# Ledger of designs, part 2: designed miniproteins, single chains, continued (2)

Each design is a single chain, and the fold is of that chain. pLDDT is the mean over its residues in the fold that is shown.

## One batch from the design tools (miniprotein)

Design m4035
Fold by ESMFold2-Fast:
Structure m4035 (fold): chain A 76 residues (1-76)
Amino acid sequence: SDILKQTQQQYKQAQDYAAQLKAQGQTSLADTLSSVTEDLYKKAVEAVNKGDIKSAQQSLDMLGKVVKAGENAVKG
């Protein structure tokens, strides 16, 4: 499913940004990004597995917003 593939891609991006924030010494922000995006990833995957496309899309949309916040934090 396209939602599952996008969810996996967004979560990988979040992990990459969390690693970059940690390397910059922003450990607390990196931990928060990792925790929030893991929760959203699990919710999206569970929703896809249940066939709840609306909930899956909502979780993916929120995941994308959090990933964008992580990107902005890395850039300063």
Scores: mean pLDDT 88

Design m4036
Fold by ESMFold2-Fast:
Structure m4036 (fold): chain A 68 residues (1-68)
Amino acid sequence: SPVDELRERLNEVIDEVLRSGLPDQEKLDLFHLRAQEVVDEFQRRHDIPPGELRRVVMDAVREFHKRL
């Protein structure tokens, strides 16, 4: 589903950013930039309900902060 694909893509972004070796503040900035790009792409291509989109994004944000 588009929701599962979005979750997978956001997890890939988390892994990529955490592997970057950047300082924590730069990792946070890069994560927000890359996550927004992915969300914008999915919103253009798929009709994902706003509540479901918000849930997936918030889960990814929480996961990123836990692993930071």
Scores: mean pLDDT 88

Design m4037
Fold by ESMFold2-Fast:
Structure m4037 (fold): chain A 100 residues (1-100)
Amino acid sequence: SPLEELFERLLELHKETHEALKNGDYEEALKKVDEMIELLRELAEMEKDPQIRKDLETEAEYLEEVKERFKKDPSDKNKMLLQLALSSALATVLVAVRRS
């Protein structure tokens, strides 16, 4: 399904983002986070279930917020918050895919 293809792309971006963060490649990590936010919003537009759509939109907004915090202050705390937000976004996408 189109949702499964988007989920596979999000899994790849998640892995690449975590690798970039571990390597200190923060500019590359932030670009990949921007791609994930775009894909989350695209998924939300395709979603038929209003609750799942809202959850996807909420995850995209939260990821944007923690991304901006990390850009302003790339502390260990903000890095951890970004990593947690990325994992939360994937969990929400998995629910969307499994209900399709």
Scores: mean pLDDT 84

Design m4038
Fold by ESMFold2-Fast:
Structure m4038 (fold): chain A 57 residues (1-57)
Amino acid sequence: GVAAARRDIANAERAIAAGDAAAGLSSYHQAVKEAERAGDRELKERAERLREEALTL
């Protein structure tokens, strides 16, 4: 749900900032899935951007 998506986005952001691509990928994979199921477009867009950033680390 929305709360889970927000938590996973925050975890992904921290992991990406630390250079931990594996932790970042894991967390926002969950965030994308949760945001999509919740129907929260803005959270989904934010999670998708983080996914791209971790993939380029």
Scores: mean pLDDT 78

Design m4039
Fold by ESMFold2-Fast:
Structure m4039 (fold): chain A 81 residues (1-81)
Amino acid sequence: SMEELIEKIEELIKKKTETDLLAAASEIQHWVKENDVPEELREQLRELIRRAVGALNAGDIEAAAKYVREAVELLKKFLEL
């Protein structure tokens, strides 16, 4: 569920490592592929994940964590209609 995804990602963000942030990004990408996600939400999540991965490739762990947190906030907002 989206709630389980959010909980898992928040735990990964708390660890603040490159490996855990990559795992968080991968979990969001996998969930988007496996679920019928509205196009607007899908595109916004993809852009945030692309930015997070780009930041990790540049060694900017703080920026990567920021983008993953923004993805979590977007998911939380979508849970509330």
Scores: mean pLDDT 82

Design m4040
Fold by ESMFold2-Fast:
Structure m4040 (fold): chain A 60 residues (1-60)
Amino acid sequence: SKEEERQKTIELFKLLAEGADEMVKAIREGRKNGLSEDEIQRKLDEIVEKFKKKAEEILK
């Protein structure tokens, strides 16, 4: 239904906002705490993988 489509869109938007916030936090805190760029990139890759799986679940 159109209402189900709307709910999925809202959930996806919330998920994308949460993912963006988590990525920004990982970059800022990582650099502040002296993590290497490679360590930061690894954390970002883990965040992206986690949020991709959640997005796929919403869009079933």
Scores: mean pLDDT 86

Design m4041
Fold by ESMFold2-Fast:
Structure m4041 (fold): chain A 92 residues (1-92)
Amino acid sequence: MAEEAKKIAEEIEKLKEELLEKGRDEEHLERVITLGIIKGLEEKGVEVPAEDKAVKPVDRPLDEEEQKLYELAYKYGVLLGEGYLKLKKEAE
């Protein structure tokens, strides 16, 4: 599980770098990643604080490569949520 999360994080970083080289806006890519992670966390029932959810909305539709980045970020968020809930249960 931890190894799978690390692998997805590495894929996110690689795709982000590729999209930056293609002239994509860094702030836009960071918003896409953040929104994906939040979505994955919320799917696992992790309550994300309102302050951490206060990201600027995406101002345009995602293209195919940006959608792939969002999906990777979502999967990463799901794995983080699973790990968080497991640690919380063990800490009680």
Scores: mean pLDDT 74

Design m4042
Fold by ESMFold2-Fast:
Structure m4042 (fold): chain A 104 residues (1-104)
Amino acid sequence: ELEEFLEEAKERFTQAVDEAIEKLKKSPDKKTAEDLINFLKNERERLQKLFDEGDLETAKAHLERLAKIYRELAEKSKDPVIREAFRQLADLYEELAKELEKRI
């Protein structure tokens, strides 16, 4: 059901962002890691709000946009810690966007 999917999706991206933040804390580039952690926290809050408000078309567009940003970070970052953290996020957000599209 749609409602069950939305709650599961929120749990999954919340957990994935927390895991990415913990990985980023291990980066030797502390300034870049701090900026990326703040970005992840802000974008997670925005995505949670879109899900809670039922603005699913905007939520899907936001997931697609974030997936592209995270994919770029995974492919182009010199730090392997940053690459791994954002690869997992990109994969998840791409999956969630596709699953949401099937339900709207």
Scores: mean pLDDT 87

Design m4043
Fold by ESMFold2-Fast:
Structure m4043 (fold): chain A 55 residues (1-55)
Amino acid sequence: GEKDKLLEELKKILKEGGASDSAAQGIVDSFKEQKASKEVIEEAIKNAKKELEEK
């Protein structure tokens, strides 16, 4: 679904920022458990990209 695509993008960005596959998956799983909205996931992606640029 659309949320799954956003979670895949989030995982990819987290891994680009230096997170391990298991650490990135753990964050994705926590968003799934919290039943996060698309907007919450998109904000997390935006924040992850911003943090990547600040390094």
Scores: mean pLDDT 80

Design m4044
Fold by ESMFold2-Fast:
Structure m4044 (fold): chain A 53 residues (1-53)
Amino acid sequence: MLDIPLVEKLVLLDKDPSVKEIVVEGGGSAMGDVNKAITEYGIKKPVKIILTG
């Protein structure tokens, strides 16, 4: 299956004017990708991380 990296998905969501906030569900790897998107790509929208146990 074709899937795009989480970082690229976050950048697209940040640029979508219909998106009010970004929600990511996952574990430690997802947190790492969120941090990279913020620090490397300058994501401006609030990001909420839901940890799945």
Scores: mean pLDDT 74

Design m4045
Fold by ESMFold2-Fast:
Structure m4045 (fold): chain A 60 residues (1-60)
Amino acid sequence: SAKIKEVGKLLGEVEGGDPEGAADLIEALLQDDSVTKEDIAKALEEELKNKKAAELVKSI
């Protein structure tokens, strides 16, 4: 989805230039029934300090 690609771009630009890999990881986590969107968003905001990516994930 467009939102997952945008999250990947934000993470790739900040964390070392792999937006496609970041998008693939977020998509895989969203397909995992043991992980919620809120869990993913919390990790993005608290561990990666990327509030913008966290807000995009919550809006999916």
Scores: mean pLDDT 73

Design m4046
Fold by ESMFold2-Fast:
Structure m4046 (fold): chain A 73 residues (1-73)
Amino acid sequence: SKGYVDFLATPIIMAVQQGDDDTAIEGAKALGELASELSLKALERVESTARAYGREDVAKAAREAAERVKKKL
């Protein structure tokens, strides 16, 4: 559900907004390990937010994690 996607993405998005790139990257990698459609949607939101904030390393980590999830679905 959208609410659960927001629940998964929110802590990582907060890390992006605070400039805590290490925490955001670790969160994106953890979502990638879950390999679910909900984690995929959360990663897409994280990538979009990271790009908006100019956090290129976080955006890359979220994109790579999303590609891993897609291969496992």
Scores: mean pLDDT 85

Design m4047
Fold by ESMFold2-Fast:
Structure m4047 (fold): chain A 99 residues (1-99)
Amino acid sequence: SELEEQLEELLEKIREGKGGEEDVGEAFALLGRILGVDEETIEAARAGDFERAIEPMARAIAAQNPETVTEEEAREGLRKAVEALRKALENIKEYKEKE
């Protein structure tokens, strides 16, 4: 649960407008660690290369939850999560830089 607590703290930081694009990458790197994906995937997520990270992470989610989620559903869910977090950061950045 410590990794899950760290992820929640990063998501809260993003939600409060105290984060940046690097925090989105770190949040996905933490999710990759929770899922037990390889270090290359975790580093890709941290660097913001989400297209490389999504496939192995979706596969891990589906493998750990075979009765509830397909790999395709996990992939789509991860893509939507990245887009939602990036959009939230853009809105917060615009608010902070507002004249």
Scores: mean pLDDT 74

Design m4048
Fold by ESMFold2-Fast:
Structure m4048 (fold): chain A 109 residues (1-109)
Amino acid sequence: MKLVEEAEELFREGLKAMRAKDYETAAKYFSKARDLFEESLGPDHPKVGKAQYYLGMALEELGKYDEALKAYEEARRAFEATLARDPDNTEAAVLLGMTGLMIKILKKK
């Protein structure tokens, strides 16, 4: 099945919704992309981490801080697992750092 291709398309639609400030639509697309990436690639894949990170951002913009925190914590786990297997994955390293910062900020609210 072309689950990865479908998830990539959903992820791109989520990014378009983020640009349009349609955070409800963005969160739906990123959530669906996450589910398809996880089904095809497993929960520890960097594509799952990336979808969770952007889902966290959309949820934060919606004021859903507890849900955003959970999404960021799942993103952190996926990126940590990715870097344990591929320490040269620069995107995963950058997003792990950003995810850690967002978790610290949200825990103070």
Scores: mean pLDDT 88

Design m4049
Fold by ESMFold2-Fast:
Structure m4049 (fold): chain A 100 residues (1-100)
Amino acid sequence: SAEKEKLKEEIERKLQGMLLLALEAAADDPERAARIVELVREISAEVDKLVETGDEKYYERAVKLIDELLEEAATVASPEDLARIRALAEEAKKLLKELT
């Protein structure tokens, strides 16, 4: 539906914001940067499945992957950038819940 596509676009926007901040923080750590990119791609895949099916299982998996992304970001990000990434993560989680 148009409403679900709009929610998906907003979630993807939040994920892109998290990705950009986390990659800037991981600029000198190529292995961590690669893991961050992989996690964002995995989250996007679970979001796609959640949009298609409405199954809460994909919501739970997306949230778990977002938490893993936050753990990776916490190892490299400044406190200020980590607070921004956490805020984007909480917004993404709220939008994801609307898809269940």
Scores: mean pLDDT 90

Design m4050
Fold by ESMFold2-Fast:
Structure m4050 (fold): chain A 76 residues (1-76)
Amino acid sequence: MEERRKRLEEFLSTRPDLDEEEKEELLEQLLKSSYSVSMQIHALRSLDREELLELIEELKEDVEKALTRAAMRNLP
């Protein structure tokens, strides 16, 4: 648990486009997922701020579906 949180926090710290409230909300939702941290980071890495805000709303509804959809958005 603590290692997952730290890794996600480190990733989110590289996103100056997100405020602290947005980062905390995203972190809370990601920690509820069955996805590995590396898979979560991979899905999120290429998303811009607007896409991440949309993802936060989707994660509140269904974490697993939202992460699957985010991963698909990054496919060529």
Scores: mean pLDDT 75

Design m4051
Fold by ESMFold2-Fast:
Structure m4051 (fold): chain A 88 residues (1-88)
Amino acid sequence: DPEEREKRIEEFRKESETVNAENVKALLKEKSNIDKPTVVDSMAESLRLQARVEGVETTDAEARAAAEAMLNGSFEEAEAALSRLLNG
């Protein structure tokens, strides 16, 4: 049923966001013994490092926007954001 499918997608999105936030928080706490405030910051830093390796110039704002799309958007939105970030 379309309604049941939409409910499962919403539940999956919420679960993925919560699990990612807890996993990243645990990893950051383990590395620095300090709780970090956002998963977005960690993802944005990772994306900036990857762009640097690929020789692409990016801003903090662009990397953060891509990180938010990857964590809160659909797979297609995440792929499009990453492609724009890395290809210009």
Scores: mean pLDDT 65

Design m4052
Fold by ESMFold2-Fast:
Structure m4052 (fold): chain A 102 residues (1-102)
Amino acid sequence: MVLVYNSVDDFPSILDLLKELAKKHPDLVLITIKEPPRPLVNEEFAQKLGIEIVEVDTLEEAVELVKKEKRPVVILVHKSREEELKELLEKEKIPYEVVHIE
């Protein structure tokens, strides 16, 4: 499973969800998008979850990584950025599932 996380400053609120997904999908890759303001992705956080974390600077870079995947894509987004990410994925015809975090 590939999980795209759109730069929301609330990793603690999704930590339990990420732990559950990592247990169900040991091949889970988390793609995080750098957008100001955001906390630095902590490599210790990746080690704690036992998953691979890939940081990208733009939504376009995230979409290019997703295009290379043959696994289901799940998107963790704050509602404020959902439309922009959906438009990019729809242009590339990439199937995805959205999970809102609040």
Scores: mean pLDDT 62

Design m4053
Fold by ESMFold2-Fast:
Structure m4053 (fold): chain A 62 residues (1-62)
Amino acid sequence: SGEEEAKRAGELSKKGEMSDKAGAAAALAATSGNVEGAREAIEYGEKGDDKKAIELGNKGAS
């Protein structure tokens, strides 16, 4: 699971609503099976908290 969250993160990055780094980190968490962590990373990314989004995405992938 997590395919929808990974796709969402990629779409937000393409639209400039999230940084490429935050989108990649969120997608990595999603594809690693941490759907909740991916959703949190996306939420912070959309709010413009790029640093927190990257941290949560990378933590979710670990």
Scores: mean pLDDT 82

Design m4054
Fold by ESMFold2-Fast:
Structure m4054 (fold): chain A 80 residues (1-80)
Amino acid sequence: MSREEQVEKIIKELEELVKKKVPKEEFLKKARDLLADFIEENNLSPEEQNELIEEVKKILEIEDVKEAVEELIKFLKKLT
């Protein structure tokens, strides 16, 4: 799977979480799992992994799930 295809798959799963109005805690767990899989599948360097983890951590601190998803999608699109 290409990096672009993997990012699009993650974006679709995040959008589904918003549509289903999942609790914030469930969203956080799913977002972390999706990003861990992305790191593993794309063989990111330790430096790239650390930068991605730090940026995602900041985004996931946003209280509103919809706003957090919108910022996360924007960030993920920059990775392609």
Scores: mean pLDDT 78

Design m4055
Fold by ESMFold2-Fast:
Structure m4055 (fold): chain A 99 residues (1-99)
Amino acid sequence: GALEKKKEEAIKKAKEALEKLKEAVKKGDKKKALEALKELIEAAKEVMKVKEEEGDKKGVLRAIGAILQLIGAEFELEKLGDMKKALELAESALDLLLS
């Protein structure tokens, strides 16, 4: 239905944002890595809203955990310049989000 389609689109956006982050990290492009992380956070929030509409309470908690990890990744990148750590946190966050 419409909710399943929203979930698929949000998951697709999250995966695309992670691939953009991987490419930015590979190129050492901190600005593009930060933009990709922000896109991933927004996609994770969309996944969380879909899980709320589904009544998936455990999925909502996992999505909250993923969003907090992504905020940590943004801090690692923006304040500490650690692109590799930011990517590791983002990959872990996406795995949690999709679990």
Scores: mean pLDDT 89

Design m4056
Fold by ESMFold2-Fast:
Structure m4056 (fold): chain A 80 residues (1-80)
Amino acid sequence: SDTQRLLETVKRLLEEADKADDFTTEVLTALALMIVAILKSAGEVSEELAELFEEAAKKAKHPALKKAAEEAAEEIRKLL
């Protein structure tokens, strides 16, 4: 489904964000959060989406990515 393709895109953006330099990390993280906003508007928020951000936060080497992923996971969990 289109929703599953968006989930895979979020996963790839978060993985690439953690490998990037600081500016690129912020850009890729912002793109992942834009997809979350689209999924929220469509009513397509899922536990799988929350788990992607929880995993990203746990693995994150970049402080900005860790904080953004933790905040996104908490907000997604509140909608479930």
Scores: mean pLDDT 84

Design m4057
Fold by ESMFold2-Fast:
Structure m4057 (fold): chain A 85 residues (1-85)
Amino acid sequence: SMENIEKLKKQFEEAKKKFIELSKKDPNVSEEQIEAELERLEKEFEESIKVMADESASVEEQVAAALRAIGVIEDLKLPLSNLPA
């Protein structure tokens, strides 16, 4: 439903802000590493939301997309730590 999409978008934005704040606390994590990971996760989230909003998509495809969107939000709960530059 559109209500579920809006709720996920809000959760994504809140998780993104927290991910940035927590990742910046590690002195071994660069801003470039944070930005690269965010671009990857934002792309996956946007693609998932597009499938959820697609009226021509099957119920199975929409459910799979919702699970992917939730997975991106869960990934954002883990800050970046000690990744190579």
Scores: mean pLDDT 82

Design m4058
Fold by ESMFold2-Fast:
Structure m4058 (fold): chain A 69 residues (1-69)
Amino acid sequence: SAAAEAARAAREEAETRAKNADAAHSGRQYYLMAERGDAAGAAAGAHEVVKLAPESEAARRAYETALRA
């Protein structure tokens, strides 16, 4: 039904937004780890977030930032 299709699309969109929000939060934490001198820990953690949310630009950006620290 149209209602079932709309509900499924809304749920998938909400899951994507939640993953992107989590990736942005994790990115901020890993940036702070790198600033404190834990670049290896920051890169490893950011990489795990990218694996869980591969379409998240925030996660990818955090990983790239950690690698350059």
Scores: mean pLDDT 66

Design m4059
Fold by ESMFold2-Fast:
Structure m4059 (fold): chain A 80 residues (1-80)
Amino acid sequence: SSVEEKIAELKAKIEEDREQLLSRKDDPELPQQLIQLAEYLKDPELVEEVQRLLEEGRIEEAIDLVADHVESIYIKKIKE
């Protein structure tokens, strides 16, 4: 029950953060911030994919990719 509650709270928090980033999709500083966040997660493949999406102008997909990766990491930690 405690684990399920923590996962539900995490998913709600990630969704709120995703919505805030999506509201900023026209912000010229957002691409650099997304790259920095991906670098912080220490996954070189994630960094390369985020950079590719941003180069293609696919900002919403870059946000989704980063958000999904953060969610995956934290869910894994909660389930340990």
Scores: mean pLDDT 82

Design m4060
Fold by ESMFold2-Fast:
Structure m4060 (fold): chain A 82 residues (1-82)
Amino acid sequence: GHAGLLYIKPLEEKLKEAKRLYEETGNPAFLEAAREIERLLEEMKSVLSDNSASVEEKLKAAEGALKKADELLEELKRLLSE
């Protein structure tokens, strides 16, 4: 469905950003962040493919995954700027 593309693509972009920051800095913290974002992406895909889950449950899971990935990446950037 269109909802999956709206949530999946932004999370994939955050994953690419984490990998890019690892390539630029060499700091393993960004590699660990990339792995966590990849885990969140797989969990979201699992929930979105679950026909027993309600639309509300799927939206909450997708929004939660995006928020957590964003907060993780922002916190990591903040720590490295110190």
Scores: mean pLDDT 78

Design m4061
Fold by ESMFold2-Fast:
Structure m4061 (fold): chain A 95 residues (1-95)
Amino acid sequence: WTQEARDAIEAARGLIEEAKKVLEEFKKSTDPEERRRLAQEGANLLTAAYIQAVAAIWFAEKAGDEETLARAREVLDEIHKLSKEFDKLVEEWEK
């Protein structure tokens, strides 16, 4: 359970880092079609990260590992913050 939780946290962190790169590319892009594709790619990466974070929480709870559970919840919070940043930038771009 603990190792599975840690593996899921690492997977989620990797997906978050990829989503951050996509966000930076979105900010630099001046092409509406490219921005639309980057917005979708970012959404897909954050959805995948969310699935991993939820799995990490489940495994950590089953293990009774409060430290790993806290880390999994921290990763989930980071995903929510990054998702809100993406949503705001996409909304501002569409105006």
Scores: mean pLDDT 82

Design m4062
Fold by ESMFold2-Fast:
Structure m4062 (fold): chain A 85 residues (1-85)
Amino acid sequence: MIEELALRLLEVQRQLEQSKELIKNNADKDTLISNLDNVIAQAEELIERAREADRRQPSPVIEQLLAEAERLLEEAKELKKQVES
């Protein structure tokens, strides 16, 4: 359970960094929006799974993972707004 959440967090981080690289390389707007939508969806799913895990057994590790996932979600949403402008 915790290992799965940690792997999902790393994947969201990796995809967000890939999206930032695509922005720096002037990728087309549709590609950027699609990739950011995928990051947002994965971050939202991770948050839901982490909240369920924390509800079953509260843990500082899960709480820290939740905080980081919420931070990544916010960052991805801000990048999407910038791209859509």
Scores: mean pLDDT 85

Design m4063
Fold by ESMFold2-Fast:
Formats: C-alpha cells, structure tokens, sequence
Structure m4063 (fold): chain A 61 residues (1-61)
C-alpha cells in the first residue's frame, strides 16, 4: 500500500550512512548471486535505486 511504501521510505531515510551502506551491500551480494550481471553493474543499479528512494523520502520531509 502507499502507507507501507511511505513507512519504508521513512525507515530507510532514518538509517545512518553506515546502516544504509550495510543494507546496500546485502542487496548487492544477493543481486550478484541471482543475476548474470557483473558485481559492478549490480552495485550501480542498487545504488541508483537507493538514491531514487532517498530523493523520494526527502520530498516527503
């Protein structure tokens, strides 16, 4: 739901830089296991997705 999405975005925005980086690395590690792309390609996509989420969360603050 939109409320669940908003709650998720706020939770991510409330994470410290270290906590966000740890979450990102976990997502990259999972992406590398389940995709045919290089680690660099997976990392780029995951970081771009996180940047979009943080930008969306910032608009709500």
Amino acid sequence: SDADRLAFLRAVAALSEEEREALLQGRIDDGVKYTTGSREDVEKRVREAMDRMLAEAAKLA
Scores: mean pLDDT 77

Design m4064
Fold by ESMFold2-Fast:
Structure m4064 (fold): chain A 81 residues (1-81)
Amino acid sequence: MSPLEQVGALLVEAEKTMSERERQALRAMFHELLAAHDAGRVLSDAEVRALAERWGRQAGLSEAQRRRLVDLGLRMRALLA
């Protein structure tokens, strides 16, 4: 599978157990990760964590939900690297 197909599969699986707010935060973070990848920029772990916290807080996610968003963001970044 291509890296993009692997990210797609990860998103589909994660969204099955997510609320609409969690899905919106996840998709917003994914779009920023994809834009960075397309620009040839590698985001650090700290930058990915900051993206997940920012979008998670804007979506009104709990601390536990934001930690899950951080994990998913790091996994997506690793697949796109």
Scores: mean pLDDT 85

Design m4065
Fold by ESMFold2-Fast:
Structure m4065 (fold): chain A 61 residues (1-61)
Amino acid sequence: SVAELAQTALTHPDLQAQLEAVRQLAATAEPAQARSVLLHISEHHPSPEVRALARELLAAA
């Protein structure tokens, strides 16, 4: 679910798991819910790498 992917992207201790969750959010069947989460991640996530990926995926949509 979008909520589970959002939780993983925001709180998982492994950076690679966070990045994979962001990629899965962009590929989800619930694009409206995923878009709002990706916007939040692009602005507020503590990792610049995760913010950059979210920004890139938003621009590609």
Scores: mean pLDDT 81

Design m4066
Fold by ESMFold2-Fast:
Structure m4066 (fold): chain A 98 residues (1-98)
Amino acid sequence: SSELEEDIRRFKEAVEKEPTPAARNAARLLEIGKRMSEEEKELAREALKKDVEERRKVNRELLERLRKRDPELTEGLSDVAPLLALELAEFEEEVEKR
């Protein structure tokens, strides 16, 4: 396992024992990523292969769409969060398949 995979596994175990504000924010990002449509996930995956300008553009577009569907879940969310949420959700799915 990579160092990142081990850190995420330990983080999940810690969240189950006593959720911190940081752990709750990470869980919120995972939930957001899981709620993205296949079209939104594909847009995010393609943006991650592009330059910083395209990634910022897609992040803003996805954040607007997510805020319209789940305003409470997206309250105070960073402009870089949508792409990060996808990466976290896909990484969790990969870990679960091990």
Scores: mean pLDDT 75

Design m4067
Fold by ESMFold2-Fast:
Structure m4067 (fold): chain A 106 residues (1-106)
Amino acid sequence: EKETVKLLAERAAERLDYWAELIASKTPEEFDAEMRKLTGSDRPAAEVLREDLEFAAEVAIKAKELGYNETADRVVKAMERLAKASEAAGLTDISQAARDAVEKVK
């Protein structure tokens, strides 16, 4: 039970780090196209990222409540990286969603 929450939080952080790296290395159009290919759906990248951020915040809060403060901090750091990468790329909606997720976990 507790170990499952920790694992889910670690996976969420890894996923957010991957998205941040893609945003930093590609144009907004290239990133959206890559996201569609990876998810296998026509959903906008911003919608997928909002869902990933909501899930990450939920599991980070649960991890923190269970005493896994280091794991929760790792998720927050991943959210912060996503926010910075998104801001630099002009993806203001994603940057704001990531900052909101950080505040929710604090």
Scores: mean pLDDT 83

Design m4068
Fold by ESMFold2-Fast:
Structure m4068 (fold): chain A 83 residues (1-83)
Amino acid sequence: MEKLKEIAEKIEEAAEAVSKGDLEKAVEYVEEAARLLEELGFDEAAAEFREIAEEMKTASEEEAKEYLLRAADLLALVTVEYS
């Protein structure tokens, strides 16, 4: 469960980075979260996170925040299924 906490923290850090105008750092955090999901065996969720990271590279701040909400929702779903 420690790694699920770390993934949630990465999404929170990504949201903070977007709010500070650092979209590149936000994308990096989402990519790190995807890697952690893959290590846990959540390959489908990891693929979705990678797609979100790719979309965020060309997104506005508002769109990037929307993508991060989707990532958080996906993580919540994974957490419920793992419980």
Scores: mean pLDDT 83

Design m4069
Fold by ESMFold2-Fast:
Structure m4069 (fold): chain A 75 residues (1-75)
Amino acid sequence: SPADVLTDLLARLHELALRSDPATAAEILAIVQEIMRAWREGGLAAALEKLREAAETSENPEVSRLLREAVERLE
């Protein structure tokens, strides 16, 4: 389900944040908050748009990879 994909993504992002520098951890937290807000306000379509945007704009290759993988699983 979409909820399972998002739950898995959030767990992986949390794990990455714990192993990252403070700047990267802050970026991950901001991305998580924006995805959750989009999901709450606009459902799956809004969450997908934020996931794609974050995957394209993130400077961290691992963050971009995890977000892109989630987009592909939700499509």
Scores: mean pLDDT 83

